Designed miniproteins, single chains, continued (4). Designs and how they scored, part 5

Each design is a single chain, and the fold is of that chain. pLDDT is the mean over its residues in the fold that is shown.

## One batch from the design tools (miniprotein)

Design m12142
Fold by ESMFold2-Fast:
Structure m12142 (fold): chain A 71 residues (1-71)
Amino acid sequence: APPLGTVVEAETDATSAEAARAEALALGERALGRPGRVTAESVVERDGRLTVTVALETETERVVVRVTAAL
């Protein structure tokens, strides 16, 4: 079984929630070494600051990615 609590955190220069989400997905796929399925997602945008959290799963692995962008 994959390690519980695998978390990837990064800051990004993304200027939109869509761009930050795309980077979070890319980071998650790199961490998994394969495409994953999004099982949970949270996007918080407040006063030009974005935090995107996505959970990606494969048949054998799970990773949570959190990306923060300062706009």
Scores: mean pLDDT 75

Design m12143
Fold by ESMFold2-Fast:
Structure m12143 (fold): chain A 64 residues (1-64)
Amino acid sequence: GEHAATVAALAALREGASREQALELGKMLGDSEGKLSPEEIAKRTGVSREAAARARELALQALA
């Protein structure tokens, strides 16, 4: 959980998300084990779909 959340948050920051958005996105992906869609993550956090998709991809790799 925590490693995936950290990886997702760092990916979101790299894609231009704010620190607050990145922390929320990381927590969502960690808690859901990457089960949330990029569209749902983007809607809830306000990050772009592309940033959400990249963060989710890296979180899923960290969970594997």
Scores: mean pLDDT 77

Design m12144
Fold by ESMFold2-Fast:
Structure m12144 (fold): chain A 94 residues (1-94)
Amino acid sequence: RRAEELLEEARRLAKEVLEELRKKGADDSAFILPNKVIQAVDEVRRLLEEGRYEEARKVVDDVEDLIESYKDRLPEEIYEKLKKAVELMREALK
């Protein structure tokens, strides 16, 4: 239950990023990163249900690296929300 609540919150933050980008008239390329975060949340949820903890951790590590690679190119507000989503996914693995 706790892990599911954390993953749902992470997914909600990524969806809020999509809505913010849409309202700001962002380019289609800007939607790639938050969509990748949503996909990562859904994959982590599935892997945890299957007891595949090490693979779930790798998904979190990969999406964290992806977000960090875009830090310089993202508005600070967007970066902080996506970073928080990854932190919540990592907490779900504990």
Scores: mean pLDDT 84

Design m12145
Fold by ESMFold2-Fast:
Structure m12145 (fold): chain A 97 residues (1-97)
Amino acid sequence: DVAMRIIRIYADVALGKDTSGYSPADQALARGMRTADTSAKMRAIDDTIFKWIDNTVGNQPVNGTTASIAARQTVWDSISAFGGRSPKAIQELLNKM
């Protein structure tokens, strides 16, 4: 699922995870996310989600449980809005990261 892949990249960038293992295309997307540049492809992702992840990580320890919990909650809300998926199904997908 392309949406899940993009959301995982957002979560990884927000949590300050190493993206060197990503494909070149996903590394380019991660760089765009880090610079807060919104490409036409990234505009499909809610701007509110991007700002909320950035604000949450910027105000919390990047590798702390609080930042991780907040990033996961944002991803849950985002995917629920896009696909009407249950929070439980989204959590199960994130736990496989």
Scores: mean pLDDT 51

Design m12146
Fold by ESMFold2-Fast:
Structure m12146 (fold): chain A 87 residues (1-87)
Amino acid sequence: PAAVAAALERDAEVAAALGLEEAARIAREAARRAAAAPSLLEAQLIAAEASLRILEAVRDELEPAVVEEGLAAARAAIAALRAQIAA
């Protein structure tokens, strides 16, 4: 969980530096949740779910193809991680 939380905290710092306040808020909240997660898979699920919310928050700042690709990747990661956690 610590490595996932650290990555999300870095994402929050980058988003804040770019003036993307909502993305920074989402990433920072996800970092706190990931740090408290009982397993790496659960921390990764938190990060993947946060990626969907961040992409929605910044979709006007990004190329539409990049947003679509990112959303598809995040949805696939969420599905795979949920399956692993349930097994």
Scores: mean pLDDT 81

Design m12147
Fold by ESMFold2-Fast:
Structure m12147 (fold): chain A 81 residues (1-81)
Amino acid sequence: SAEDILKLIDALYNKAPEEEIRAIVEKLGLDPERFLAMTPAQQLNEILRKMKELTPEEQRKVRKALLDYGVKLGKEAIKKK
């Protein structure tokens, strides 16, 4: 579960192919079509919701990856404005 969440964050961070993202999302028990239709902020909220199912140690690992992804999204937003 934690490894699959980390793979999803990594796939989003590196802009992996849609098919790869779909496979990971489905494995996490989420609807791939719904997830891909979401904004980045909505996608982060779904990941945070799934993170609550993890142990405290696994949540710590996921939080670090989410912080890195959030920083990347913030930098990309600044560069385009």
Scores: mean pLDDT 75

Design m12148
Fold by ESMFold2-Fast:
Structure m12148 (fold): chain A 74 residues (1-74)
Amino acid sequence: SAAVRARLEAARAALLAHAADLARTDPAGARELVDAMVAHVEARLKAEYPGEAALIDAAAAETRREADAIIAAA
């Protein structure tokens, strides 16, 4: 749904910005932050929107890939 996509996009944008900042001084800590936050948001959204598990899984995988690229580039 549009509501789930909006929540995923807002969470992704905030997380990636924090990960980029942290990766400049602590790349390992940035990865831990991403792993913990993605897992937390994924679990919560799947509980609230069980019919959208595939969308949530795809967004989580994409966020992890984007975060890995940002951390590697830092």
Scores: mean pLDDT 84

Design m12149
Fold by ESMFold2-Fast:
Structure m12149 (fold): chain A 86 residues (1-86)
Amino acid sequence: SEAEEIKKELEEAKPDLVDLRENSDLTASQRLQLEIAEAAFNRDYEKAKELLEKMIEIQVEKFKNYEYKEEALKKMEELIEKLKKA
């Protein structure tokens, strides 16, 4: 049930992610973060995990200045893990 609720929440959030990607002065790193979320929404967990690991490697130096972004990245990783187990 928790996994179903998470899937529902992700599905409801999907339009907001599209809006952010289209209407954003997003950095390349922020675009990559959205791509991770989109891959997770499409149940492409292999791609989502691969992109997430790449994002962590590239952006680790910037996380000290963007602590809130680090929390968002952790949430996406947790959601991907829960969805895989469902």
Scores: mean pLDDT 63

Design m12150
Fold by ESMFold2-Fast:
Structure m12150 (fold): chain A 71 residues (1-71)
Amino acid sequence: AADAARGGQQAARMGAAGDLAGARASGWEVYKAGEKAGNQAAADYGRLAARAPTAEEAARWGQLAYDAANS
């Protein structure tokens, strides 16, 4: 849970800064952490961030992963 929350927040921050590669890498880590924690919503949002075509979309999915990890 904590790892997925941190990764989601990191993806959101990197995406907001225009760092698409960093946001995608953080999204991939959120996917792995969410799967390990059994949090399917966080895992799915992490995967979406990892595959996002734009930094803005990666940031959005990272934020949703953070919210899901803390729900």
Scores: mean pLDDT 83

Design m12151
Fold by ESMFold2-Fast:
Structure m12151 (fold): chain A 85 residues (1-85)
Amino acid sequence: SVPTLEDLELSPEEQAKLEELQKLFEEAVEAIKNKDWAKFEEIEKEFEKKVEEMLKTYDPKVQELVEAMREVAKKLLEKLKKAAA
């Protein structure tokens, strides 16, 4: 199952970083719906940058959650891109 924020006792800083990743994912979905591929590419780059920053913390719970979110996001965005094309 995909981890949720509510399943982990996260610090306010960790929660804020994960919320930022969720926001970027939502913006990517909207870009795909609007067929705004340039905006999607911008958001994808920002998402990867945020993932890299979070992985540098080396907290195992945060790392596992971020990696799971990235994999799910990538698969969902791929399916949405195919549906939009």
Scores: mean pLDDT 73

Design m12152
Fold by ESMFold2-Fast:
Structure m12152 (fold): chain A 73 residues (1-73)
Amino acid sequence: MKEVEIEFGPEDTAGDLENAIVKAAEKSKEKIKIKVHLRVETDEQAQAFIDTARGVKKALPKVEEVEVTVERA
């Protein structure tokens, strides 16, 4: 299984996360684990990213796991 690390800051959107995960899955021939490091200004932004990661994992068979680490900006 391949591990992919992605970092997002306060200017990034949940849509940017979705696009990054989709691209990582398309480029891999094996199941992948996505590690997301997210820096956010609000809990609402963190929740939006978490919900998006959960949805993308369910939609993409190649995404075995998505780990989201959240820190305050």
Scores: mean pLDDT 80

Design m12153
Fold by ESMFold2-Fast:
Structure m12153 (fold): chain A 90 residues (1-90)
Amino acid sequence: MVKAWGAIAASEYERRGRLDLAKQARNMVNMDDATQQQMIDDLNQIISDLLTSAVDAALEISKLVKEKGIRDKEKIIELTLKRIKERLEK
């Protein structure tokens, strides 16, 4: 299949100023088709797990923001990332 994953990942990393990761993503487009397909399948699973974890984290953080009146965006981001990480590690 066309190397869409590498192009999408590289574009997103370039947008975020992560040129090192963008270069790695572009290098993935030179992998053999079997290796590339395995990585795409693994990435889709990771994205699915991240989305599920992000929704759950957003709901939990929404409750904390409501209860404690947290308005610090940096703190909300930190808590979201921590919750996503905890869910993926268990």
Scores: mean pLDDT 65

Design m12154
Fold by ESMFold2-Fast:
Structure m12154 (fold): chain A 85 residues (1-85)
Amino acid sequence: DEAAKKATEKLEELLREQGEGVEVEIERVSDNELAVRTPDAEAIVKVSVEGDNVVITVEARARASALHPEAASGTQVIKIPIELV
């Protein structure tokens, strides 16, 4: 989907710009997927188009640490009207 690809490209550029001076790595995994990594966590960001909405799904996984020996994961879904993208 071309709209999802363009939304993903814009999101990648925004994240790279906002990540300047922060220890974060951003990798484009596919036409509609980004990987965002920090020392403590990683997230896969998936962009899709569903009807009149751009749907952004963020799957985040925290790494096990001395304070949190079990790894934690979470999924967040954000919907944005296509007219605003």
Scores: mean pLDDT 69

Design m12155
Fold by ESMFold2-Fast:
Structure m12155 (fold): chain A 74 residues (1-74)
Amino acid sequence: MSREEREEETLRRVNEIVREVVEEMKKAGVPDEKIDEIERALLTVAVEAFLAGKSVEEVVEEVRRKGRELMEEV
């Protein structure tokens, strides 16, 4: 897989996870300000993992783990 293909696939999967987390937070009545903080945190984790040379699957797992941790705090 090329770097460009890996970046596109990673972004696609990360956006899907972020969307799921945002939808769950909205259903739970979490304030928009808190949802924005969570979205930024998930995107930051994704970017850092991608830049560290982690695989698409590793980046996705890091984001999923962070999303679960943040959802458990709500």
Scores: mean pLDDT 80

Design m12156
Fold by ESMFold2-Fast:
Structure m12156 (fold): chain A 98 residues (1-98)
Amino acid sequence: SKEFEVRVAAGIAMIAVATAKVAVEHSDLPEQKKQEVLAGLDKIMDLIAEAEKNVDDPETVRKYLEEARKLADELSKIDPEVAATVKKAIDYLEETVK
């Protein structure tokens, strides 16, 4: 039950990050900044996937989500709207972890 809830929350977070990537790709950001944000979002997706893989270890999940949050904070310097959306998705996933 709990592991299933975390997996569903991770799926929702993944969809939010994927949607943010599409928004960035179609944005008016300079190409170099666009590539930097997309690379950061890809790393955040990898961290969420790794958290889901370790769903039976809440402390390990929290460590991956903390790293994802730090990356989102760095992205806020380039695209604060995308960063806010991603942080909200990470927060929702964290609330699901016991």
Scores: mean pLDDT 87

Design m12157
Fold by ESMFold2-Fast:
Structure m12157 (fold): chain A 70 residues (1-70)
Amino acid sequence: SLAENKKKLSKEVLKGRQELVDNKVSKEKEKEFEKKVNELYKKWEEKGMTQESLEEFIKELNKLLEKLKK
């Protein structure tokens, strides 16, 4: 359901935010993460917030998270 998809996304975003804090990432990199979350959320809304597009969203978010932790 849409509510379940939104809840799953929220948990993944919160998890990513915590990982950045735990890795003591700069405030600039934290802002880059938030900007990407907003960009991906807009794309997800445009795709109808489906489970398949949610999986794409999470994959892109995790790819950025790995880059920012370096």
Scores: mean pLDDT 85

Design m12158
Fold by ESMFold2-Fast:
Structure m12158 (fold): chain A 89 residues (1-89)
Amino acid sequence: VRKTLETKVVIPVELSDEQMEQLRQELQERLLAVPGVTRAEVEVSRDANGWTLFRVTVDLEAPDEASLRAAEKQVADVIVEEVRRGVEL
């Protein structure tokens, strides 16, 4: 079974270019480490307010729906943790 997840996450803080790139790399690396993830792309930009915007696209592949749901949960947990780190910077 295959599924593509797309999400947009806004961190309502102004980060430096270095901080944004560090978080982008860390998030992408952690997503690729999730079992069932076949591709992970993380784009970072600033929105109209100067806040940090992540666009995340993840491709998942699993032998069954239960494995797919487990991978989706792990992906969501990784994103939540990285957003928390961004807010604390």
Scores: mean pLDDT 81

Design m12159
Fold by ESMFold2-Fast:
Structure m12159 (fold): chain A 87 residues (1-87)
Amino acid sequence: SVEEEIKKIIDEGVEKAIEYLKQGDVKAARNEILSMVVKVGQLAYENNIPPEEAAELAIKLLNSRKDLPEDLKELAIAMLRFLAGLK
């Protein structure tokens, strides 16, 4: 399902970002978060899912990830809201 694909994108993006943080590469971690957000938007577009719906699901999934540092989580959520036109 598209929901399972969004979850996979979030899980893979968060895991890669955490790996970069363990290596001390904060810039690479931030870039992985931005790439993750873009992939969610691309998947929504390709599957005719409203961008706001995909963003809300991705935000819910990100909020369940307690292992992701708060600053990177806030960055991801802000970018998801921005790209989906959410207020």
Scores: mean pLDDT 88

Design m12160
Fold by ESMFold2-Fast:
Structure m12160 (fold): chain A 78 residues (1-78)
Amino acid sequence: SLQQALQHIGQAVKAIQQGDNQSAAQHAQQGSDYAQKAGINDAAQHLQQGSDFAQQGDNSSALQHIGDAATLISGAIG
């Protein structure tokens, strides 16, 4: 569901803030899976990119892509 995607997005952001890039990547990937199941493919793609950047330690790019996904999902919910 979109609510589950947003929950995982929140956990990914928190993990980045704590320096836990592995957990951030895992939560972003889980968020991507939920966004894809909900049909918000653009958000799923951004979350996958956020996961990849988190794994690389590029926290700024990771947060930007995760934030873009959150905006797309929030727009879909209303």
Scores: mean pLDDT 87

Design m12161
Fold by ESMFold2-Fast:
Structure m12161 (fold): chain A 58 residues (1-58)
Amino acid sequence: SQEEKRKLYETEVQRLEQEEDGLAEGLVSSLGWSEELARKYAQMLVQVSLAELKKWYL
């Protein structure tokens, strides 16, 4: 149903937002990226993933 798809979408959005912070920290700690660049890259990936997620669930 549309309600179930929306709930799954909202759950995955929350997961992606949590993963954004982890990805940025990982890029700085493991690859030596600057904080600014790591944050921009993580935000970009999350935005792309959110757009794809919307197509799949909505």
Scores: mean pLDDT 79

Design m12162
Fold by ESMFold2-Fast:
Parts: C-alpha cells; sequence; structure tokens
Structure m12162 (fold): chain A 107 residues (1-107)
C-alpha cells in the first residue's frame, strides 16, 4: 500500500538520525562533547524528522510536505556532520536522502 511504502522510507530516514545520535555519544566518550550550536542543529533535525513521521502517519498523500521536512532535516544533519569533520558520512546521508526523495515522488 502507499502508506506502507511511505512508512518504510520514513523509518529508513529515522535510522539515519539514530546513527548521528550514536556518533555524538561516541564523540562525547572520546572527550569531544556537542557544542550549543551543534545541539541547536541536532534539535532542528529532530523537529523536522518528527514532522516527517507525523505527516507519514496522518497525511501520506502530502508528498510535497514530506519532501520539505525531509530536506530540512537532511540540511541540519549534513551541517552538523560537516562540523564533526564527517564529510564521507555527510555525503552518504545526502545520497540516501536523494534516493528517498525519488521513491516518494514515484508514489
Amino acid sequence: SKKRKVMQLVVFFESTLTMVEMLIFVRKKEGVPISPEQQQLLEQARSHSAKLVDLAKTDPDDIEGMLRELRLARDHIVALLEQFGEERLAQQIESNVDEIEEELRAI
């Protein structure tokens, strides 16, 4: 079903945010805690990810709304990872989001 496919794509993106939070935890254990500016980027990414999940559950036909929230969450995650020096991971996330966008538009 359309709703099932949308939810699968959204869960795939949530896995990305989980990986970023795991990276933050590891960095803190290595003596590099998140700065206030980086915390703000993380909170913005979480906010947009939550809106994406809500749209997928309540209005799965709003493809443009989901794409908007997905892109905003991606932009904040990429900015955060670039500040960590994680260029390769940032590029991988951009690639993964591009694939999610193509799949959402195909629905």
Scores: mean pLDDT 88

Design m12163
Fold by ESMFold2-Fast:
Structure m12163 (fold): chain A 64 residues (1-64)
Amino acid sequence: SMAEEYAEMAREIAKRRGLSEEDIKRLEQQARRAGINYQVARKAREQGLSQSEVEELKKELEEG
């Protein structure tokens, strides 16, 4: 999933920059959420989704 790709990239960058394990975990969580938000925004643009449909898609991506 794109969320996991974003999380993995954030972890590698943070490790290279010498951040603490606590900061690495926080960045992973932020990046994972950004990946989900990106997927939702892209789908909304392509299909003209309503707000309720956007929330449904976000839930599916978080659980899939």
Scores: mean pLDDT 74

Design m12164
Fold by ESMFold2-Fast:
Parts: structure tokens; C-alpha cells; sequence
Structure m12164 (fold): chain A 71 residues (1-71)
């Protein structure tokens, strides 16, 4: 569907923005984008503070896929 495609496109962009923010050391921005993607705020903060970029990006991707499947 058009809605599913739009959600997947937005999620791909959010994954990129979260990774870029984490690489720049901007944890607040990374957490904000992860939450926008549907990641739990407490979990996003925990992973960002640990510097676990791969785990945080994985949660962003998973949240995006769940949202797309629900559309």
C-alpha cells in the first residue's frame, strides 16, 4: 500500500539519522529520532548512553517494520 511504502521510506531515513547522530555524539538527537520511529524512550536512552549504535538502529528498524505491517 501507499501508506506502507511511506512508513518504510520514513523509517529508512530515521535509521540513517539515528546512526549519524550517534556517530556525531549527539545522543539527544539520536534518542529523539528513535522515539519518532516508535522506539520506547527509556530503551532508546539506555542504548544511546551505552553507545550501542547497532542495537539502537536495530530497534528503530524493527519499530518501522511493525508500523508498516500495521498500515
Amino acid sequence: SAAESAILKEGTELVKKVREAMEAGDLDTAIRYAVEAGVDPEKARELAERGDIDALVTLVAQATLKAAEAA
Scores: mean pLDDT 82

Design m12165
Fold by ESMFold2-Fast:
Structure m12165 (fold): chain A 70 residues (1-70)
Amino acid sequence: SSFLSRATTFEKPAWMDDATEEALARFAGSDDRSVQSGSLAPVLEALGTDEALARAVMAYLIREHGIPEP
């Protein structure tokens, strides 16, 4: 996969607690992203402005939760 080939980090980010991890995994795997975004809005905004952080987080979620590659 081209996405995973560019992701060099599979470690859980230090800022991401278990509740945030589960919420992000559910959001990424959801057909209705809007329903789950309320409590994650600040995190999603930060990920939207930092491509490297977003790539690292998605690589971790793909590895740990089996989220399909974008």
Scores: mean pLDDT 61

Design m12166
Fold by ESMFold2-Fast:
Structure m12166 (fold): chain A 60 residues (1-60)
Amino acid sequence: MKKKIDEAMNKSPERARRLSSVAGASLVFAMAGEDPLEVAGEDEAEQLIAKMIKEKIEKS
């Protein structure tokens, strides 16, 4: 799973920038009580980042 995120970041600078934005927005959404997955598009790596952030917050 994490490997998919690493591959996406290494393939394109634009995608790496997008993934960083999704990570930040997902954290803000989770802290506000919203679903972080709503920030992620249909992209697999974006959804994985949002899920990881959601899991981290839920386990806190």
Scores: mean pLDDT 71

Design m12167
Fold by ESMFold2-Fast:
Structure m12167 (fold): chain A 76 residues (1-76)
Amino acid sequence: MLETFSKLPLPVAVYALIMSTESISEEDKEKILSLVPEEYHATTRASLEELEKTTFTRPPLLDEEQVLELLEKLAE
């Protein structure tokens, strides 16, 4: 598991994990960054770049709806 991934806030880490099952586009990265507090933008960007280089063998157990709910709470 990526060490940098554990440094992200939990909602962002879960969202990045789900999106990493497919190729993460630049548009998707910007969307994630817009939901994360400014202080985490640099760490989040670096973590997403590292995550793109890793192949996932196990899908996440959380539904997209659950991830979006967690991101909404983070944005508040």
Scores: mean pLDDT 56

Design m12168
Fold by ESMFold2-Fast:
Structure m12168 (fold): chain A 59 residues (1-59)
Amino acid sequence: GNVVAPEELVEAALELARELQAQGRDREYIRSVVGMYLRELGADARSRREALAYVEETL
């Protein structure tokens, strides 16, 4: 697959987190689902941690 730019990974993480938050999902669930989604996109461990940090600031 195509390599996703770090900025696109952050945007994808934030968009999914906002959707789950709108559905009334709790913080732990949102972090878990976003983490899995980023792994499916092929993000490495560092990129996932960075994107999840932005998600935690949003929650």
Scores: mean pLDDT 78

Design m12169
Fold by ESMFold2-Fast:
Structure m12169 (fold): chain A 94 residues (1-94)
Amino acid sequence: SMKEKVIELLEELIKKLEELKKKNPPKAQSAQERADNETIARNFIAEIREALEEGDLEGAKKTVESLLEHVKKNPDMIPVTIELLKEELKELKE
């Protein structure tokens, strides 16, 4: 199903983010920087969810690629992104 394909896509994304985290250990963040990074991560996850609801697997893949490019430029957002993706996976698997 499309849901299963998106679950696989998100699981692979989490693996890639964990590897990027090992190479780029996140630095200490202010409360504002952490809030900004969470907002960015939530927006990407909302776009992936919208693509799933519309049946748009290619749109979901494009958003995942955009998120990966964004975290490569801002690796400090990786920890919050991983946690939010794990929450999304839990909801999708229920």
Scores: mean pLDDT 84

Design m12170
Fold by ESMFold2-Fast:
Parts: C-alpha cells; structure tokens; sequence
Structure m12170 (fold): chain A 63 residues (1-63)
C-alpha cells in the first residue's frame, strides 16, 4: 500500500541520515502519504519539517 511504501522510505532515509525513525515519525509519514497520495512526497515533506534534509539556504555569512 501507499502507507507501507512511505514507512519503508522514511525508515531508509532516516537510517541514511543516522537517525532512528520513531513510531510518531512513522505515523506522520502514513498520514501525509494518505493526504498527498504519494509516498515520496510525504516522506520528503516530513523530513523537511523535521529539518533532516537540506533546505535551500540563503547564504549564511560566518559571524
């Protein structure tokens, strides 16, 4: 199912980032997958909201 694909993608992505997916992370990914109709979109949105993937940054000057 779409939800199962989202959970697998989330676990693999978080593992690659050195983070263990929690039950809350898994549940949010399932709900986002239902909402958006896409496992990839759901996982990407969730990881972005958690700050676990790179956001397009405006240049941050060194202090």
Amino acid sequence: SLEEKAVELLREAMKALGVTASDEDIQEARELAKKHGSAVTAVAEYLRRRGLIAAPATGVPDP
Scores: mean pLDDT 75

Design m12171
Fold by ESMFold2-Fast:
Structure m12171 (fold): chain A 100 residues (1-100)
Amino acid sequence: SHHHMLLEEKKKEIEELFKETEKKLKETSDINEQLKIVSELGKKLFEILESAPTLEIKKELVKHIEKLAKEMIEKFKDNPAVVTALRILVHELKKYVESS
């Protein structure tokens, strides 16, 4: 279905954003730069959610984001700033979709 094809395309875009974010986070030990990297991920994720045509697609995308964020939190578990920023980001994205 058109719905399924669009959802899979946006899921791949989100997966690529998380992959690029992980690479950037591994390339720096500066906390301010790490927080900027997570902030840029957040902005792009909000743009993808805003571009989704239905609440059903937004909900499925947020579920996928939660899964990828959980995996990234596990990889960066020894970095409390990154973990906290990712947890706040997931909470704000869920709140956005619940209010949509």
Scores: mean pLDDT 88

Design m12172
Fold by ESMFold2-Fast:
Structure m12172 (fold): chain A 85 residues (1-85)
Amino acid sequence: AMEERRQALEEALDRVEKISDELTKLSRAYKNKDFETLEKILGKKFENEEDLLEAIRQKSRELVAEMKKIEAEFPDIRKLAEERV
């Protein structure tokens, strides 16, 4: 039904927006060397910068992989998310 597809699309759009926001926050915090914000996003404290950088890389890979899965199911989703704003 069209209703089921619309609901799935809206949920996917919300998830795309959340992933985009999280990637933006992660990138901004890293650029500004805001380790407090990075630790808050990642959910733990880090004893050294190497562990922090690896956690950032892992989180980024996971977010990008999730985005790609959503885009595979809804190819125009990024364009639709931009039009929603």
Scores: mean pLDDT 77

Design m12173
Fold by ESMFold2-Fast:
Structure m12173 (fold): chain A 90 residues (1-90)
Amino acid sequence: GMEKVYNEMKELYEKGKEDFLAGLANPDPQTQAALAQARAHMRASMEDIDKEIEEIKKQIANTKDPKEKKRLELRLDRLEYIKKLIEEVL
């Protein structure tokens, strides 16, 4: 689910940021292979995120319920944040 992607990206960025950036700066062949695989997975996740963002934007535009609109806007903010995190590491 999207919450799993959010938590995984947040863990990589916030808790593993220093080690991740060190790996990017001086990668050995095994580290480079692992980073390439991670980036491939992130690119695949971006396709799903973009589809979800488009759908939520359409739902927000058509929603008349203020409570539902607020829920959708919060979800959109989360997806935009995940997308930003993925773009920062690609």
Scores: mean pLDDT 75

Design m12174
Fold by ESMFold2-Fast:
Structure m12174 (fold): chain A 100 residues (1-100)
Amino acid sequence: SHMEEAKEALEEAKRLLEELLKESKNPEAQRIAQEMIELVERALEALEKGDLKTAMDLLQRALSLLTQLSTVPGVNPELLARAVAALMRAMFELQEVMAE
């Protein structure tokens, strides 16, 4: 289902952001990655409660922070690109759930 695919994509994004957090030596990158992880966790909780609007708002906030993270020196670009893809997939799948 689109709901299950959205949850799987958010869980993947969380894992990738946690890996980025572990690899990063830049405190700004660590701060932004941690904020994104917290937003993804809250989005997953919102989905469990059936609050699709809150989940979408939280996901959009995480994507906005991604723009900041992409400008920070020393961020692993391959890991960042994979996290972007996972978050974008979660957004697409969540939009499909809301369209049903």
Scores: mean pLDDT 86

Design m12175
Fold by ESMFold2-Fast:
Structure m12175 (fold): chain A 61 residues (1-61)
Amino acid sequence: MPSVEELKEGGFKLLEALKDASEEVRLAAIDWFMGEVSKVYSEEDVEELRRELLEKLKELL
């Protein structure tokens, strides 16, 4: 089971791999990733991770 920190790294790498993709594709990737995380992790960890991924997405815009 990956740690929350490992999930953050995975999410960031996913967004970096999609840096040349449209914002719509990046948002869809975040939604998919968060859907998988929400099956296993607490709501608090899910919301914190979502916040950090959205912050990273804004940085890449």
Scores: mean pLDDT 76

Design m12176
Fold by ESMFold2-Fast:
Structure m12176 (fold): chain A 86 residues (1-86)
Amino acid sequence: GELEALLREFLRIAEEALKTDDVIKRVGYVLRAMGLLLDFEARTDNPEDIATARRAFDALVTALLSDDPAARQAALEQLRALLAEA
């Protein structure tokens, strides 16, 4: 479905972003994911799917930008778990 496709793309973006330690480049990946989230929200009226997409986006932001390595790892695992349930 559209939610699964969005979450797959978020994970793909996260995997690409994690190849760099440059925070400015990681912010660029977050902005790309934000555009995808906004497009998804404009096209769906399902509040549960919107809530899941927002949780996945928050996990992506934490995985890429958090100062805490444990929080980054937990967020990446959360993003993978959300995709597995979609």
Scores: mean pLDDT 88

Design m12177
Fold by ESMFold2-Fast:
Structure m12177 (fold): chain A 55 residues (1-55)
Amino acid sequence: MTLVVNGKSVTLKVGESIDVSSNFKLTALNDSTAKLVNLSTGQSLIVKSGDVIPV
């Protein structure tokens, strides 16, 4: 999947994780969705391929 993180295009494979900031982790769930986790609160948000992540 591909999405925009902090103004930069990022491509993730299924199961791949990246740290998008010190408090946010992004994990690809499949080819069209990923999970954005706030590491300070434990809250999560589902994001889609093509989404812009403002972190």
Scores: mean pLDDT 79

